# Designs tried in a protein design run: designed miniproteins, single chains, continued (4). Part 34

Each design is a single chain, and the fold is of that chain. pLDDT is the mean over its residues in the fold that is shown.

## One batch from the design tools (miniprotein)

Design m13149
Fold by ESMFold2-Fast:
Structure m13149 (fold): chain A 64 residues (1-64)
Amino acid sequence: AAEREKAREAEEIALSVPGVRHAEAQYRDGEVHLRIVAESDEAVAAAVEALREAGFRVASVTRL
């Protein structure tokens, strides 16, 4: 389904950011809900920025 594909795309983008160790995404109603394991708050912010630059709307971020 398109939603699962978009969620996987968002996870791959987040994982591409240095300092991100794990990312899980849900794509719902055109928005990304991200759960992330990262070494720093700066890495979390960089992952969110990378998603926004890729055209995603980030509705929630949970650092694990």
Scores: mean pLDDT 84

Design m13150
Fold by ESMFold2-Fast:
Structure m13150 (fold): chain A 84 residues (1-84)
Amino acid sequence: SLDEEIKDAIANLDLSKLKELFDKYVRGKKSVGEEVGILLRIIGILLDTELQLKQLEKEGKLTPESRQELINKSAEEVKKVLEL
């Protein structure tokens, strides 16, 4: 499913896959400036996710459950940015 594709891309920090989804669902529907803004927000979400995972690991709070919760949260943020 699309939801599973987004979660998998975030879990793997796969910007290329998220850009494919952007190109399929968003590209050509907004101004160039808005589209660049959307891509920058996606990059920001991926970087923030990596930093939060590292912070959880440093604090001894990184579990399969806390990892999945963070991935789910980041996926919802990407879905909002892609208007999905």
Scores: mean pLDDT 86

Design m13151
Fold by ESMFold2-Fast:
Structure m13151 (fold): chain A 58 residues (1-58)
Amino acid sequence: LREQAALNLAKEVKKAIDEGKEGTVTATASQGDRTLTVEAKIEKVDGKLEVTSVTVTE
């Protein structure tokens, strides 16, 4: 579950960076009745887009 959420988040981060977008990207993964939500904040630091925080909600 956590690994799938991390992979989904990595795809969203890559897409945002490729598109030059700052902001929050969110990804979810589900297994049965369980849903894990992961969120990454992307900010421009010294002209480069970087992930500045990651939050996990179970």
Scores: mean pLDDT 76

Design m13152
Fold by ESMFold2-Fast:
Structure m13152 (fold): chain A 55 residues (1-55)
Amino acid sequence: MTKEEIEYQRLRDALKGKEVSLKELIERTGLSEEKARQWLDRLEAEGVVKLVEDP
C-alpha cells in the first residue's frame, strides 16, 4: 500500500457524509488540481461525499 493510498483512506474517513468542493479538497490536502480531481471523483463514486461547485 502506497503513502498516497494511506492518505486517501484517512481523508475518506474524515470527509464521510460531507459536501466537498474541488477547491476545499486542494486546500485541505495541498494536492495538485489533477490529483485532487482524481481523489474527489473517487470519493463521489464511492458515495462518501457529495460533490458541490465552488462559489
Scores: mean pLDDT 77

Design m13153
Fold by ESMFold2-Fast:
Structure m13153 (fold): chain A 88 residues (1-88)
Amino acid sequence: AGLPSDEEITAALALIRAASGKGTIVLENELDKISPEDRKLVLDAVAKSADTVILKNVSDETIAEVQKYTDWEVEVDEENKTVTLTRK
């Protein structure tokens, strides 16, 4: 009821895993479609298959949220709304 849809998270993780297999993943505004809580779950799953994640066309809210992730080195380009995350 008040929690994110487990089915949507499962589908997103399955798609990310199917698309990944090469040390870098690029996500275009996909995280903006997901709640802030679910975004961390998606990034944690991606981290198991990729060392670098590039987020394109992300909102200021998404940028602020990912900057809280201590397990990642976060590089923000606010002009282009692009964030590069590198796993520590």
Scores: mean pLDDT 67

Design m13154
Fold by ESMFold2-Fast:
Structure m13154 (fold): chain A 90 residues (1-90)
Amino acid sequence: APAAAPVPGLPPLTDDELQAMIARLKAEGREEEAKVLELFHKLMTATSPEEIDKIFEELAKLLGIDPEKATRGEIVQRAVERLREALARL
């Protein structure tokens, strides 16, 4: 996978594909994974450093990670691993 992707390890998704995937995760009771995917969508559309910081704080909180002890890369990696496992089971 290309190293420069904002969501490394996940295939590129259109907004429609992303919304369909979020809806499917919610329908299967995977609400936490749906929230992670929603936060990644917000991260991809975020334009300000303050907005990006808030999204990472929400991701860390959702994943049970201390944002002061983890790098942004570690938060993204953990989120991608969780989404990858959930999406592989869809």
Scores: mean pLDDT 72

Design m13155
Fold by ESMFold2-Fast:
Parts: C-alpha cells; sequence; structure tokens
Structure m13155 (fold): chain A 61 residues (1-61)
C-alpha cells in the first residue's frame, strides 16, 4: 500500500503535469494514468488510480 505521503506526492506531481499541459487530450491523460499506475504493485494500483482519478475529476470540472 502507498503511504499517505506517497499518495499526496503522486497527486501533486500528476496535477502539476496536467496543469502545465492544459491542452492535453483525454487519450494523453489516459496514457499518463496507465503508465503511472502500471509501475505500482497490484495493491498500490487501486490507490494510485483513485488518486489520479480525483485529480482528473477536479481538472475536468
Amino acid sequence: MLSPEQLENLRTMFRSLLESNPSASEANRETLIDAIVSQFPEEDQAQARAALRAVLDELLA
């Protein structure tokens, strides 16, 4: 499992990446999420994906 600190760092990094690339497409964001999530063990993948989805949801609003 990812620690709270690791999850916060992941969220901050991902948000920064998306905010610095505001014209990124849905496909581009999907690729980034997949690439990040696939680097984690199975248990950590659910937490990582949830954190990234939360960031994406905020930016899509």
Scores: mean pLDDT 76

Design m13156
Fold by ESMFold2-Fast:
Structure m13156 (fold): chain A 78 residues (1-78)
Amino acid sequence: APKSNVEGAVAALEEAAEAGDVGSIRSIVAGLKEIATDPEEPLETRLAAVEALVDFSKHEDPVVKKAALEALGEIAKD
């Protein structure tokens, strides 16, 4: 996916967090994890997805923070 997809995912996650939409938060984080671990994606796009997940791991919303930390833990196993 292009870098703009990562930026769109960040915007969508902030809206989902504001709305308390746990399902959307989890889906967005899962999508970013797929981008970060996809060998067909350019390195720049994969790094942008990892950076977004790192930023989400610092989020004040505990659902966002937990989902991002779990995704980063799975990426680190590769």
Scores: mean pLDDT 80

Design m13157
Fold by ESMFold2-Fast:
Structure m13157 (fold): chain A 80 residues (1-80)
Amino acid sequence: MKEVSELVLEMGRVLRDFMQGRISPEQALARVEEIAERLEKYDPKIAEEIRRTAEKMKSLDAAQQGELLQEMLGYAARNL
């Protein structure tokens, strides 16, 4: 079945696309939520933490959203 490492790499690509201006913060957030849903069967704790952070992020400005996305993706990379 799919390796967790592939999902981590996909999160890294989302961050890169966001940082390069290819996608909006809203689009990056939607992609992260999709990846979290796929992670739930492998690690439900990290998936829930990512999803919870994404919900909080929706009330923040674009700069703060970028900072939290970077932290969230870094957390996933270290804990997966």
Scores: mean pLDDT 70

Design m13158
Fold by ESMFold2-Fast:
Structure m13158 (fold): chain A 81 residues (1-81)
Amino acid sequence: SKEFIEKSKKAIDEAKPEIMRLKRELDAVVDQAKDSPNYRELSIRGVAAVLLAIGYAIDGKVDEAIRTLQEEIERLKKEVE
């Protein structure tokens, strides 16, 4: 179990710059919708995507975490003018 936690930590540390960059992109896309009637829904979806990505990263599924953020960013961009 400790060995699994160490491997997960290392994977997260190595991917941290990319995950943080994607989180900033997600936050920027959500912020573009701040005056939209859908802002609350888009903001909740953004938070949900970040939480799901954190879950994948903790499980050592770093590629899945990155994909989750990328896919939600793309979906949100299509709903933002």
Scores: mean pLDDT 81

Design m13159
Fold by ESMFold2-Fast:
Structure m13159 (fold): chain A 92 residues (1-92)
Amino acid sequence: GAERLRRLAEELRERARELEPTDPFTAAGLRSIADATLLAARAAERGDAEMVERIGRILREQSEQLRRLGLDLVAEAAERAAEVALEAAREL
């Protein structure tokens, strides 16, 4: 649960750093998803399944909105984070 969410947040932050010089807007989006994913990880570490599920649902809805805006890379990150968070909540 929590470890997978932390690893994903770290991966997304690293990806954002790589993109920042060429695409600062997408980088900012990825940082936002990473921060939400880290909040889900912290909630999972406390056994707060309701908070992890809530964050997962918010990330899923955010992914749908981002796809509508054509921000596919950020949308894909949000969708992946949502799936990991919702799976982690079921394991708690």
Scores: mean pLDDT 89

Design m13160
Fold by ESMFold2-Fast:
Order: C-alpha cells, then sequence, then structure tokens
Structure m13160 (fold): chain A 81 residues (1-81)
C-alpha cells in the first residue's frame, strides 16, 4: 500500500529517511531489471532517485524528503499503470 503524505508526516525523521533510502534502492533495482521502461520514463525515475539520495546525504528538511518520496511514488504508479 502506498503511504499518504499524512502517514509519512507521522514517521520520525529517522524512520522517514530510512523509508526514502529503501524506496530509492528499490526503484534503482526496478530500473536495472525492467527492460520495458521507455528512455524518458527511465530518465525521470533515475533523476528523482538521484534527488532523494542527494537530499538524504545533505540532511535536507523532512518536508523536502516527503515531497520527493511522494513524487517518486506517483511516478512509479503512473509508469506501472
Amino acid sequence: MIPSEEELNKLSDAQLRRYAATLADLARQDLAEDPSLSPEQRAAIEALVAEIERALAENAPKETIIRLVQELLALVERVRA
């Protein structure tokens, strides 16, 4: 089930960052294993994963992490629909 923005806001900073890192890792694995993605879809997911990884490395605010996670979840849902 896809967590809502409200559910992500209820997570502690540590829990949210761990979730974002796990989601980025899973998206990266899906990119490596899914040959059906268009070059544009692949580039969009790779760019968003890179933004999440950078935000985590730079200790970006919780609001930024939540926004990026929601954007990635929405993109993955659209691509797999």
Scores: mean pLDDT 79

Design m13161
Fold by ESMFold2-Fast:
Structure m13161 (fold): chain A 78 residues (1-78)
Amino acid sequence: IDRTADELARTHGADRDSLRDRINDRINSFFSNTSLTFDSFSQLPSSHSAIAGIIQVSARDLGIDLTDDEANRLADIS
């Protein structure tokens, strides 16, 4: 998450702390409806696609339009 926020801030010129907080808020909202911790979730085969989706939506909230490929790459470094 910190690496993802740093990469987005560097590449798209957005505020790093706002990106980090937004991604964390989205993740916490997602987990409020599941029985999984973030660490447990990251071990699941479906976790990568879910993380990529959270990153893409969080970036969109800040006016950053990410492609599916960019979101998937950022999920790999999270």
Scores: mean pLDDT 68

Design m13162
Fold by ESMFold2-Fast:
Structure m13162 (fold): chain A 93 residues (1-93)
Amino acid sequence: MEEDRNRLGLKLYEEAKKSKDEKKQIVLLSSTGAVGASYGAKGIMGHMALRGIPVETTDPEILEIQKLVEAGDYDKAQALYDEYDKKLKEKMK
């Protein structure tokens, strides 16, 4: 059941990613065991979608970013995303 939801999220993300001319991205994020869906039109969510952060990630930093976006606190969401991106760059060494 959870794997089916994660596969659906990845499929929707891949379909959105195939059309680079469309600015709308569908990002499915897990939130406390539930799947949340958000459109990337608000910048941060779109940037996360372009980085390939789909619903199968249970990373607590990604879940916190998603909660801040839902609350409308984009400044804090952006700051957490910048820290997450910095950590990703360090791990790719």
Scores: mean pLDDT 49

Design m13163
Fold by ESMFold2-Fast:
Structure m13163 (fold): chain A 59 residues (1-59)
Amino acid sequence: MESEAGSYDPDAEVTEITLPSGDILYHTRYADGTKRLTYIKFDKETGEIVSIEGKEVQP
């Protein structure tokens, strides 16, 4: 990209976890110890995203 726009945190660590149900959990960890969990639910028939839920967790 020629220019970076929007939010970018170089200290944030994002881990993608595939659950047994086929859904995906993103675990974002920031340098200050703050965590963000993002749960993405997929339609089992089509594989499309059905819902996205976010939750912030303190260390």
Scores: mean pLDDT 70

Design m13164
Fold by ESMFold2-Fast:
Structure m13164 (fold): chain A 100 residues (1-100)
Amino acid sequence: DIPPLTIEEMRKQLERGLEIARRANNPDMVADLETLLEMVRNRENKEKVEELALKVENSPYFSVRLQAVRIAEILLKDYDLPVLQELVERYHKMLFSTVP
């Protein structure tokens, strides 16, 4: 019984992560977290959200890719976003195909 994350809770988590990344002087993480936060802020703009999703899909940081999938799953409840659907499907296939 893990409660589902709301888009507002996700935004707050991303803002906290961004402040931590800035304090750690990690510009690559800052850029990726800003892109994730833009996906949340621009969620009603289908073209912008899909553009930003493709940008973070190739992030070297697993945590960024995981947060992108979580944002996509939340947005797909309210919006028809085929690029985000494909991103979620690719992530789930990865998780079920890899063994420890």
Scores: mean pLDDT 77

Design m13165
Fold by ESMFold2-Fast:
Structure m13165 (fold): chain A 73 residues (1-73)
Amino acid sequence: ATEEARRNVEKAIEAAKAGKFDEAVSYLEKALSIPGLPQEARDFIRASVGAAKAGDPKTAIAAAELALQYLEK
C-alpha cells in the first residue's frame, strides 16, 4: 500500500515537472485512494493537489516531495 502510494506520488512529481498538472493531480488523487497512509503524507498530498489546481507548480512539487518523505519512513 505505502509503496503503491509512493509510486503514484513519484509519477505526479514527474508529470508536474513536465508541465502536465492535470496528470499530476490524477496521480495524487490515486495515491489518496490508497488505505493505510500516514496522516502527514495524506495532508501533504492534499496540499499538493490544492497548489496544482491553484496554478502554483513550485508549491505543488514541494508538498509532493514532503509527502514522499513520510511514505519513506
Scores: mean pLDDT 81

Design m13166
Fold by ESMFold2-Fast:
Structure m13166 (fold): chain A 71 residues (1-71)
Amino acid sequence: GVAELTAMQREEEARIEKDSEEHKKLMENAKKKVETKQDEAYKVGESIAEEVRNKEIEMENEKIEKTLQEQ
């Protein structure tokens, strides 16, 4: 009857939704992996840039102090 067709339709919809949810989780996990690697690369780059800046400042300060001591 009509009730049986409605029950079958609800079961099919639930199955499609479950399969879609599993596929969505796989896609979200893949996206999260890519985002994590990009964030790690950005943080490493920023840390290296800061360390290079600090070393350049230190070298310039030593050069200035040496020049002042020689004058």
Scores: mean pLDDT 74

Design m13167
Fold by ESMFold2-Fast:
Structure m13167 (fold): chain A 77 residues (1-77)
Amino acid sequence: VTAPDANASAEEIQQALRDAARAGDLEAFIGARKSAALRLAKETGDEELAQQEIALLETPEGRELAREELARRQAAL
């Protein structure tokens, strides 16, 4: 399972999102999305936005949105 990592490179995050999409792995996809939020906060200094995004991904609503995004990415592959 992909853990959130603020130090992950943009390439590593994009690869993790692609790998999760190919595998249909929702937990890996959510982990990669959290890593993306942490990296964006590091680049922009918007820690509140990253915290909000991570908190949303931990809610049932956020998990459903992530599942829909995963399904769209799988369909595009």
Scores: mean pLDDT 76

Design m13168
Fold by ESMFold2-Fast:
Structure m13168 (fold): chain A 85 residues (1-85)
Amino acid sequence: DAERKELEERLREAVGEAIEHGRKAQEEYEKGDYDGAIEHYEKAIEAAREAVRLARQLGDDELAAEAERAIEEVQKKLEEIKKEK
């Protein structure tokens, strides 16, 4: 099924983008660039939300739940950084 293959490819891309942005956010945070960290964490959350949607469409409820937990953890960290002013 071409549609399923497209969803699987998009899921892999979304997961990869979420991981990469999360890594960049952590690097910026460690350098003291809070604005850069915020930008990358927000992009990581967007990519992770796409991964949740695609995982659900593919019936991968475990991956969807894992991605949702990761979003919650990143959102909490993002709120903590935003309160630093």
Scores: mean pLDDT 85

Design m13169
Fold by ESMFold2-Fast:
Structure m13169 (fold): chain A 87 residues (1-87)
Amino acid sequence: SEAEKHFQKGLELEKQGKYEEAIEHYQRAIDLLEGDDSKKELRAEAVFNLGLVYEKLGKTDLAKLYYQYVVENYPDTEWAKKAKEKL
């Protein structure tokens, strides 16, 4: 899907240290997955990774908001468990 392509591009850019570009692709994946319960794990991972990228950019308070979002909206995912460790 288009969301999966943006998510994978986000991962590639993050691994290259291209954090601002990774944010754009993760955000697009998150937007495309809005309301799709069948892909809640992927959306949770994208939001969690967006938090990690903001943390790498020194935007710690913003990163915590994304981790909190994962905990509140995707509590049954492995990403919520990882996000709790960041709070």
Scores: mean pLDDT 89

Design m13170
Fold by ESMFold2-Fast:
Structure m13170 (fold): chain A 67 residues (1-67)
Amino acid sequence: SSMEEADKYLAGGVALAGEGRDAAGAEMIRKGQEAGATPEQGRNAALAAREVGGEAAAKMGEEVAES
């Protein structure tokens, strides 16, 4: 899997969290991990999710960052 594919899932997950769909956002970020997201991409997604108040999405981004 490519970084571009992972970025689509991570960006979609943060966007869902920003819309108040935090659980759906976290699931989308998990799919980004399966697509091959790097630790740096996961860290960036976690920070963006925190800024929009998505706690579950931020936690999932942190799990990606630790992988």
Scores: mean pLDDT 86

Design m13171
Fold by ESMFold2-Fast:
Structure m13171 (fold): chain A 84 residues (1-84)
Amino acid sequence: SKEEAIRRLEELRERARELGDELLVRILDQAIELLKNNASPLELEIQLGLLGIARGVALLIGDEETARLADEAIEVLEELLATL
């Protein structure tokens, strides 16, 4: 559900905040706000693209924890999109 997706993303945002990853926090904040405002599937697909970029950058610089959080956020949005 959308409510479950928001809850999971809020948990991931707090974990990203604890890691000090301001970019991932910002992307997750945007995704949460879009979901709360009944975003279109296209808007959510754009967020998936941004999370994919954040994941790629994290892997390139060896930030395994940020990459893992980005992977979890991607899964949340992909699962939600599959139900829309």
Scores: mean pLDDT 86

Design m13172
Fold by ESMFold2-Fast:
Structure m13172 (fold): chain A 100 residues (1-100)
Amino acid sequence: SPLVEEALRIMEELIERLEELAKETGDESLKTLVESLRDEVEELKKRYEKGEISELEFLERVILKLEIALEVLKENKYEKAAEIVEEALERMRELLEKAK
């Protein structure tokens, strides 16, 4: 699916930006959150590839994971990381509207 491929590109860009930020700051909590996001997206990709979830369900589930991550980042005052996630979340919501 072109929309799932674009979503995976957005997520890879997001994860790379967050990994760089975690490396620059030496923040182990941010590193752990980024590793968790990578693992969760990989699991959703595998479920999609097996036909267990639809394109729409894949996009909705990725958006939910980003919304949860954004809340954690805001609660922990990771302002720059929160801005990066919020930007990716806006792009993902645009893809979801195209899938409807």
Scores: mean pLDDT 88

Design m13173
Fold by ESMFold2-Fast:
Structure m13173 (fold): chain A 96 residues (1-96)
Amino acid sequence: MEKKLKEAEELRKKAIEYLKKGVETGSEEDIKKAEEAMKKLFEITLSKEEAESMKGLAEDLTKKLYEAAKKSKEAAEEVRKALEKLLDEAIEKGKK
């Protein structure tokens, strides 16, 4: 659905923006906002079963991002890249 794909692209941009802020500041609030945007993106692009699986992965990776941001910006950037890859995979599945 074209409208859902546009919504997914906006959610992806929002999630990436908050992930970058979380890496820069270590802000739990920004990381949580990124997680919520990712979960909503998964809900609109994926089946219920796939969305639940991807939400679980996003929860694990956002927890790792929060811990990594406290220790090292470099480690946080690697986790951010993994989270962005999940967003890209969900959008590609939504185009099926």
Scores: mean pLDDT 82

Design m13174
Fold by ESMFold2-Fast:
Structure m13174 (fold): chain A 57 residues (1-57)
Amino acid sequence: GQQQKIEQLQQQLKELKKKHTIEFAALVIRGAPQEELDKLKKDYQQKVEQLQKQIEQ
């Protein structure tokens, strides 16, 4: 039902946050340029917003 779908989306959001932390740390360790770090942050934020909208609807 609706509730189970919301829980799945929340789980996906949690996993997305973990993946972002790992990917961001890897880029920092590699000395990636600020523009690349900013792109990763923007992509992450967009995906978070998409999942949050689905949870609210």
Scores: mean pLDDT 82

Design m13175
Fold by ESMFold2-Fast:
Structure m13175 (fold): chain A 110 residues (1-110)
Amino acid sequence: NDLTEAAKYLKKAAEDLSDVKSLEKAIEYLERAAKKLNSEEALKKVEQARELLKKGTLENRQRALDYLMSALLILLTKQDELGVTDREALKILLEMISGKEVTVTDPVLS
């Protein structure tokens, strides 16, 4: 259930980028899942996100979120290849991708 928990924390962070605790929890769950699935690519994305969070800017938190969402997608793909799919985590990821495009503060939306 590490991927479902990671997806839930990523969704919380996407709604409020000041929620560093949710990003840190997503890192913990994704790191555990990446180690269990032996995904070096996902582990590298998690490490990149961890370093970005240390820099403490809103821009770096957004970039950290993007790396963690990429790690989640890599791990869901890896699970699917092994004949197991966390459908709840996939649903949450798709909702976050859709929400990011629709809820971005963009002056051209009017």
Scores: mean pLDDT 77

Design m13176
Fold by ESMFold2-Fast:
Structure m13176 (fold): chain A 87 residues (1-87)
Amino acid sequence: MEKRIEELREEIKELIEQMKQKSTGKLLVDAINKAIEIIAIENPEFYEELLEAREKSLTDRDAALKEIEMYFELVKEALKIIEEIEK
């Protein structure tokens, strides 16, 4: 688990270094996706809650609103991880 997080952090660092040489949205999306994997590993309860909200969203409006809110928090936390690694 911890080794996988370290591998993901190094991969994000490599993507950030590539982005400094040439800016591309694809590299940013790849970095965000790797940061989301770190969040899923470090906070499995949050990720499980998101998956539960997603399943319920098909039949429950409140669950659908919660799913959307949780996706915004996921992206926000992913961007914080990228910023931390860029230091």
Scores: mean pLDDT 76

Design m13177
Fold by ESMFold2-Fast:
Structure m13177 (fold): chain A 68 residues (1-68)
Amino acid sequence: KPIEIPVVEVPSASKETSEEMAALANHALELGYSIEEVKKGLLEQARKHGPEDYEAAKAVADEAIKLA
């Protein structure tokens, strides 16, 4: 069985990325952006930094919005 190295590439294993996205969401909301605009931005950032799996990227973005 191969060595598991998803910690670097999987957003769910990258707590730091989730916390950064939460901070970004909070900052954007404070600037007056709508929740929909913030969600769009976070999904784009999560997709850029997450795995190719859009569902994983979406989960990171959704969690970040809830933390904001």
Scores: mean pLDDT 60

Design m13178
Fold by ESMFold2-Fast:
Structure m13178 (fold): chain A 63 residues (1-63)
Amino acid sequence: MLSEEAQKLADEGERGVVRGLASGDGAAAVRAAETIKRRAEELGDSELARKFEKARDQARAAA
């Protein structure tokens, strides 16, 4: 992820996932990852979308 837009999106997504997991709300962490994945798909950044797809799956497993 080399564009500043994609980098900001990744940072926001990581904070959302971490916050959800820290609060014990795995569902919130999953939703945060899913939201960023969808945004990355809208931007055409398939690599960022794949990263947050994995983050979603990990958050789901941690819940």
Scores: mean pLDDT 75

Design m13179
Fold by ESMFold2-Fast:
Structure m13179 (fold): chain A 66 residues (1-66)
Amino acid sequence: GEAARRGGEEGARAGGADEEAARGATLHSQKASGNEEKAYVTGYGAGAIAAALGLDARGAAQAGMM
């Protein structure tokens, strides 16, 4: 959904900037509650990890949504 996509895009930007941010985003994803909040945070964590693996922002955002 939209929340997961937005999370993936923001996470990708954070992960690309700092590997520590990618780890933080993943932990934050596990603490999220509520459907839209969980989707956004899960996408954020996935996007941040994808970016840390060297994917571009667009590719990382797509990975975060899936």
Scores: mean pLDDT 57

Design m13180
Fold by ESMFold2-Fast:
Parts: sequence; structure tokens; C-alpha cells
Structure m13180 (fold): chain A 79 residues (1-79)
Amino acid sequence: SHMARKKADELDTEAKKYESEGNFEKAAELYLQSGDYYAQAGDRTKAVQAYENAAKLYEKLGDTEKAQEMIEKGREAAR
């Protein structure tokens, strides 16, 4: 959907900003939200990329459980 894609793009841009500023917690949250909206829009490639970015940041934060959740969401989005 057009609205889901637009929201995903906005969230992805904001996530990259927070990541560049070193706010990994906020960036990971925003990448997760972006991935969910890309998945709703049917953009599998962008959804997987967003979830992978979130997983990497959760790993940096030591949140192994959240990182694993993001990996699973990426696999689901790739179907």
C-alpha cells in the first residue's frame, strides 16, 4: 500500500539518523517499525533489510532475544 510504504520510508530515514548519532536503542526501534510497514506494503527486500538493521543494533545493545525476534521477522517477510 502507498501509505505503508511512505510511513516505512519516513521511519527508515529517521532510524538512519538516530543510528548515525549513536542512539542505537531508538534506531533499532525505528528500523523494526519500518520493517513492519515495508512488510505490509509487500516490499520484501526493504522489510528484510530493515529487520536485519534492527537485529544488528539489538546485538550491539546486548539484547539477544530482540535480535533473534528481528531475524525471525525477516524470514517471515521474505516469504
Scores: mean pLDDT 89

Design m13181
Fold by ESMFold2-Fast:
Structure m13181 (fold): chain A 70 residues (1-70)
Amino acid sequence: MSAEEERELAERTIANALAAMRAAETVDEAQLIRDLAIHELRQHIKDPEIAAEAVARLEAEAARVIAELE
């Protein structure tokens, strides 16, 4: 997989996770979705810098979604 394909996969994974988290009925469900998405990013992205950037971005945006689910 190329770096471009890995970034595209990361963006798609983050977008799908955030959409699922916004549809979650509880904070616990949203946190589970976040944790599964982080695991997916770490398993499928081979470039450690792209993986770290994607995880950091997902964690930052997920924190905002979780705060809104209060």
Scores: mean pLDDT 84

Design m13182
Fold by ESMFold2-Fast:
Structure m13182 (fold): chain A 97 residues (1-97)
Amino acid sequence: SKALELVEEAYKLVLEEAKKAKNEKALELAPLVKEFYIAIINKDKEKAMKYAKEIQKALTGELLPEEEIREAIEEAFKNREELIKVIEEGLAKRKAE
């Protein structure tokens, strides 16, 4: 649950920054990126694939082959603990200012 709490806190900060910058694209993407990280943390391959495809399409207008997206998700699962650590360290640095 602590990893999910870190993702929620990071999402809240990203939303506030996007609103302040009036960045409509960032506001659209932020909930998709949040759900993708939650799927990675929960090891939910189906949801990770779903949100990876939605993010990819929103960013590039093109879909990568499903196999390439799958390989990227498997690499993200392999580096799951490192991802959580990076989020935790980033939040700690922001709170310290």
Scores: mean pLDDT 72

Design m13183
Fold by ESMFold2-Fast:
Structure m13183 (fold): chain A 97 residues (1-97)
Amino acid sequence: APLPLEELVKIIEQLKKDAEKALELLAKLPADTELTLTSASGVSTVTTVEQLREALRKVLELAEKILEEYKKNPNMGEEKLYEALREIEEVFRETLL
């Protein structure tokens, strides 16, 4: 069964908060600093602080946009929230490939 609308909103709100915190931490590092990101499955990828900042800024913009739309129309349908989550996944996929 698909997740309830309220749970999808909660996931996006958490992604927004996590992206904001990550951007604050990354602001203290030089842009050309290399980072190794390791997935839960043990796959590692190398990126730069600037590439990760760009990805996180896009995630933040997408999360803010969909949350604003939800506040204006709480009955907007779960399809738009799933679409936003897919766009966020694509941003990370492009950064972590």
Scores: mean pLDDT 78

Design m13184
Fold by ESMFold2-Fast:
Structure m13184 (fold): chain A 71 residues (1-71)
Amino acid sequence: MVKELEEKLKKFEESLTEKEKEAIRLFEEEGLKLSEISKRTGLSKERIRKIVLEYTTLKGMILIERGVEKL
């Protein structure tokens, strides 16, 4: 059922605005705090928290299902 999780992640990413995609990028690639991402994107800290949580949850579930998570 990994394919269903991958489809959900893909649809989630496609539903995001450019600023929301940038917020996920800043969190994942640069490791910025939610407050710093909020200042850079203009999004509320709560909104960033929700989209990051959804993204990381789906990604984590996919990694667990694939058995590739090491830590």
Scores: mean pLDDT 76

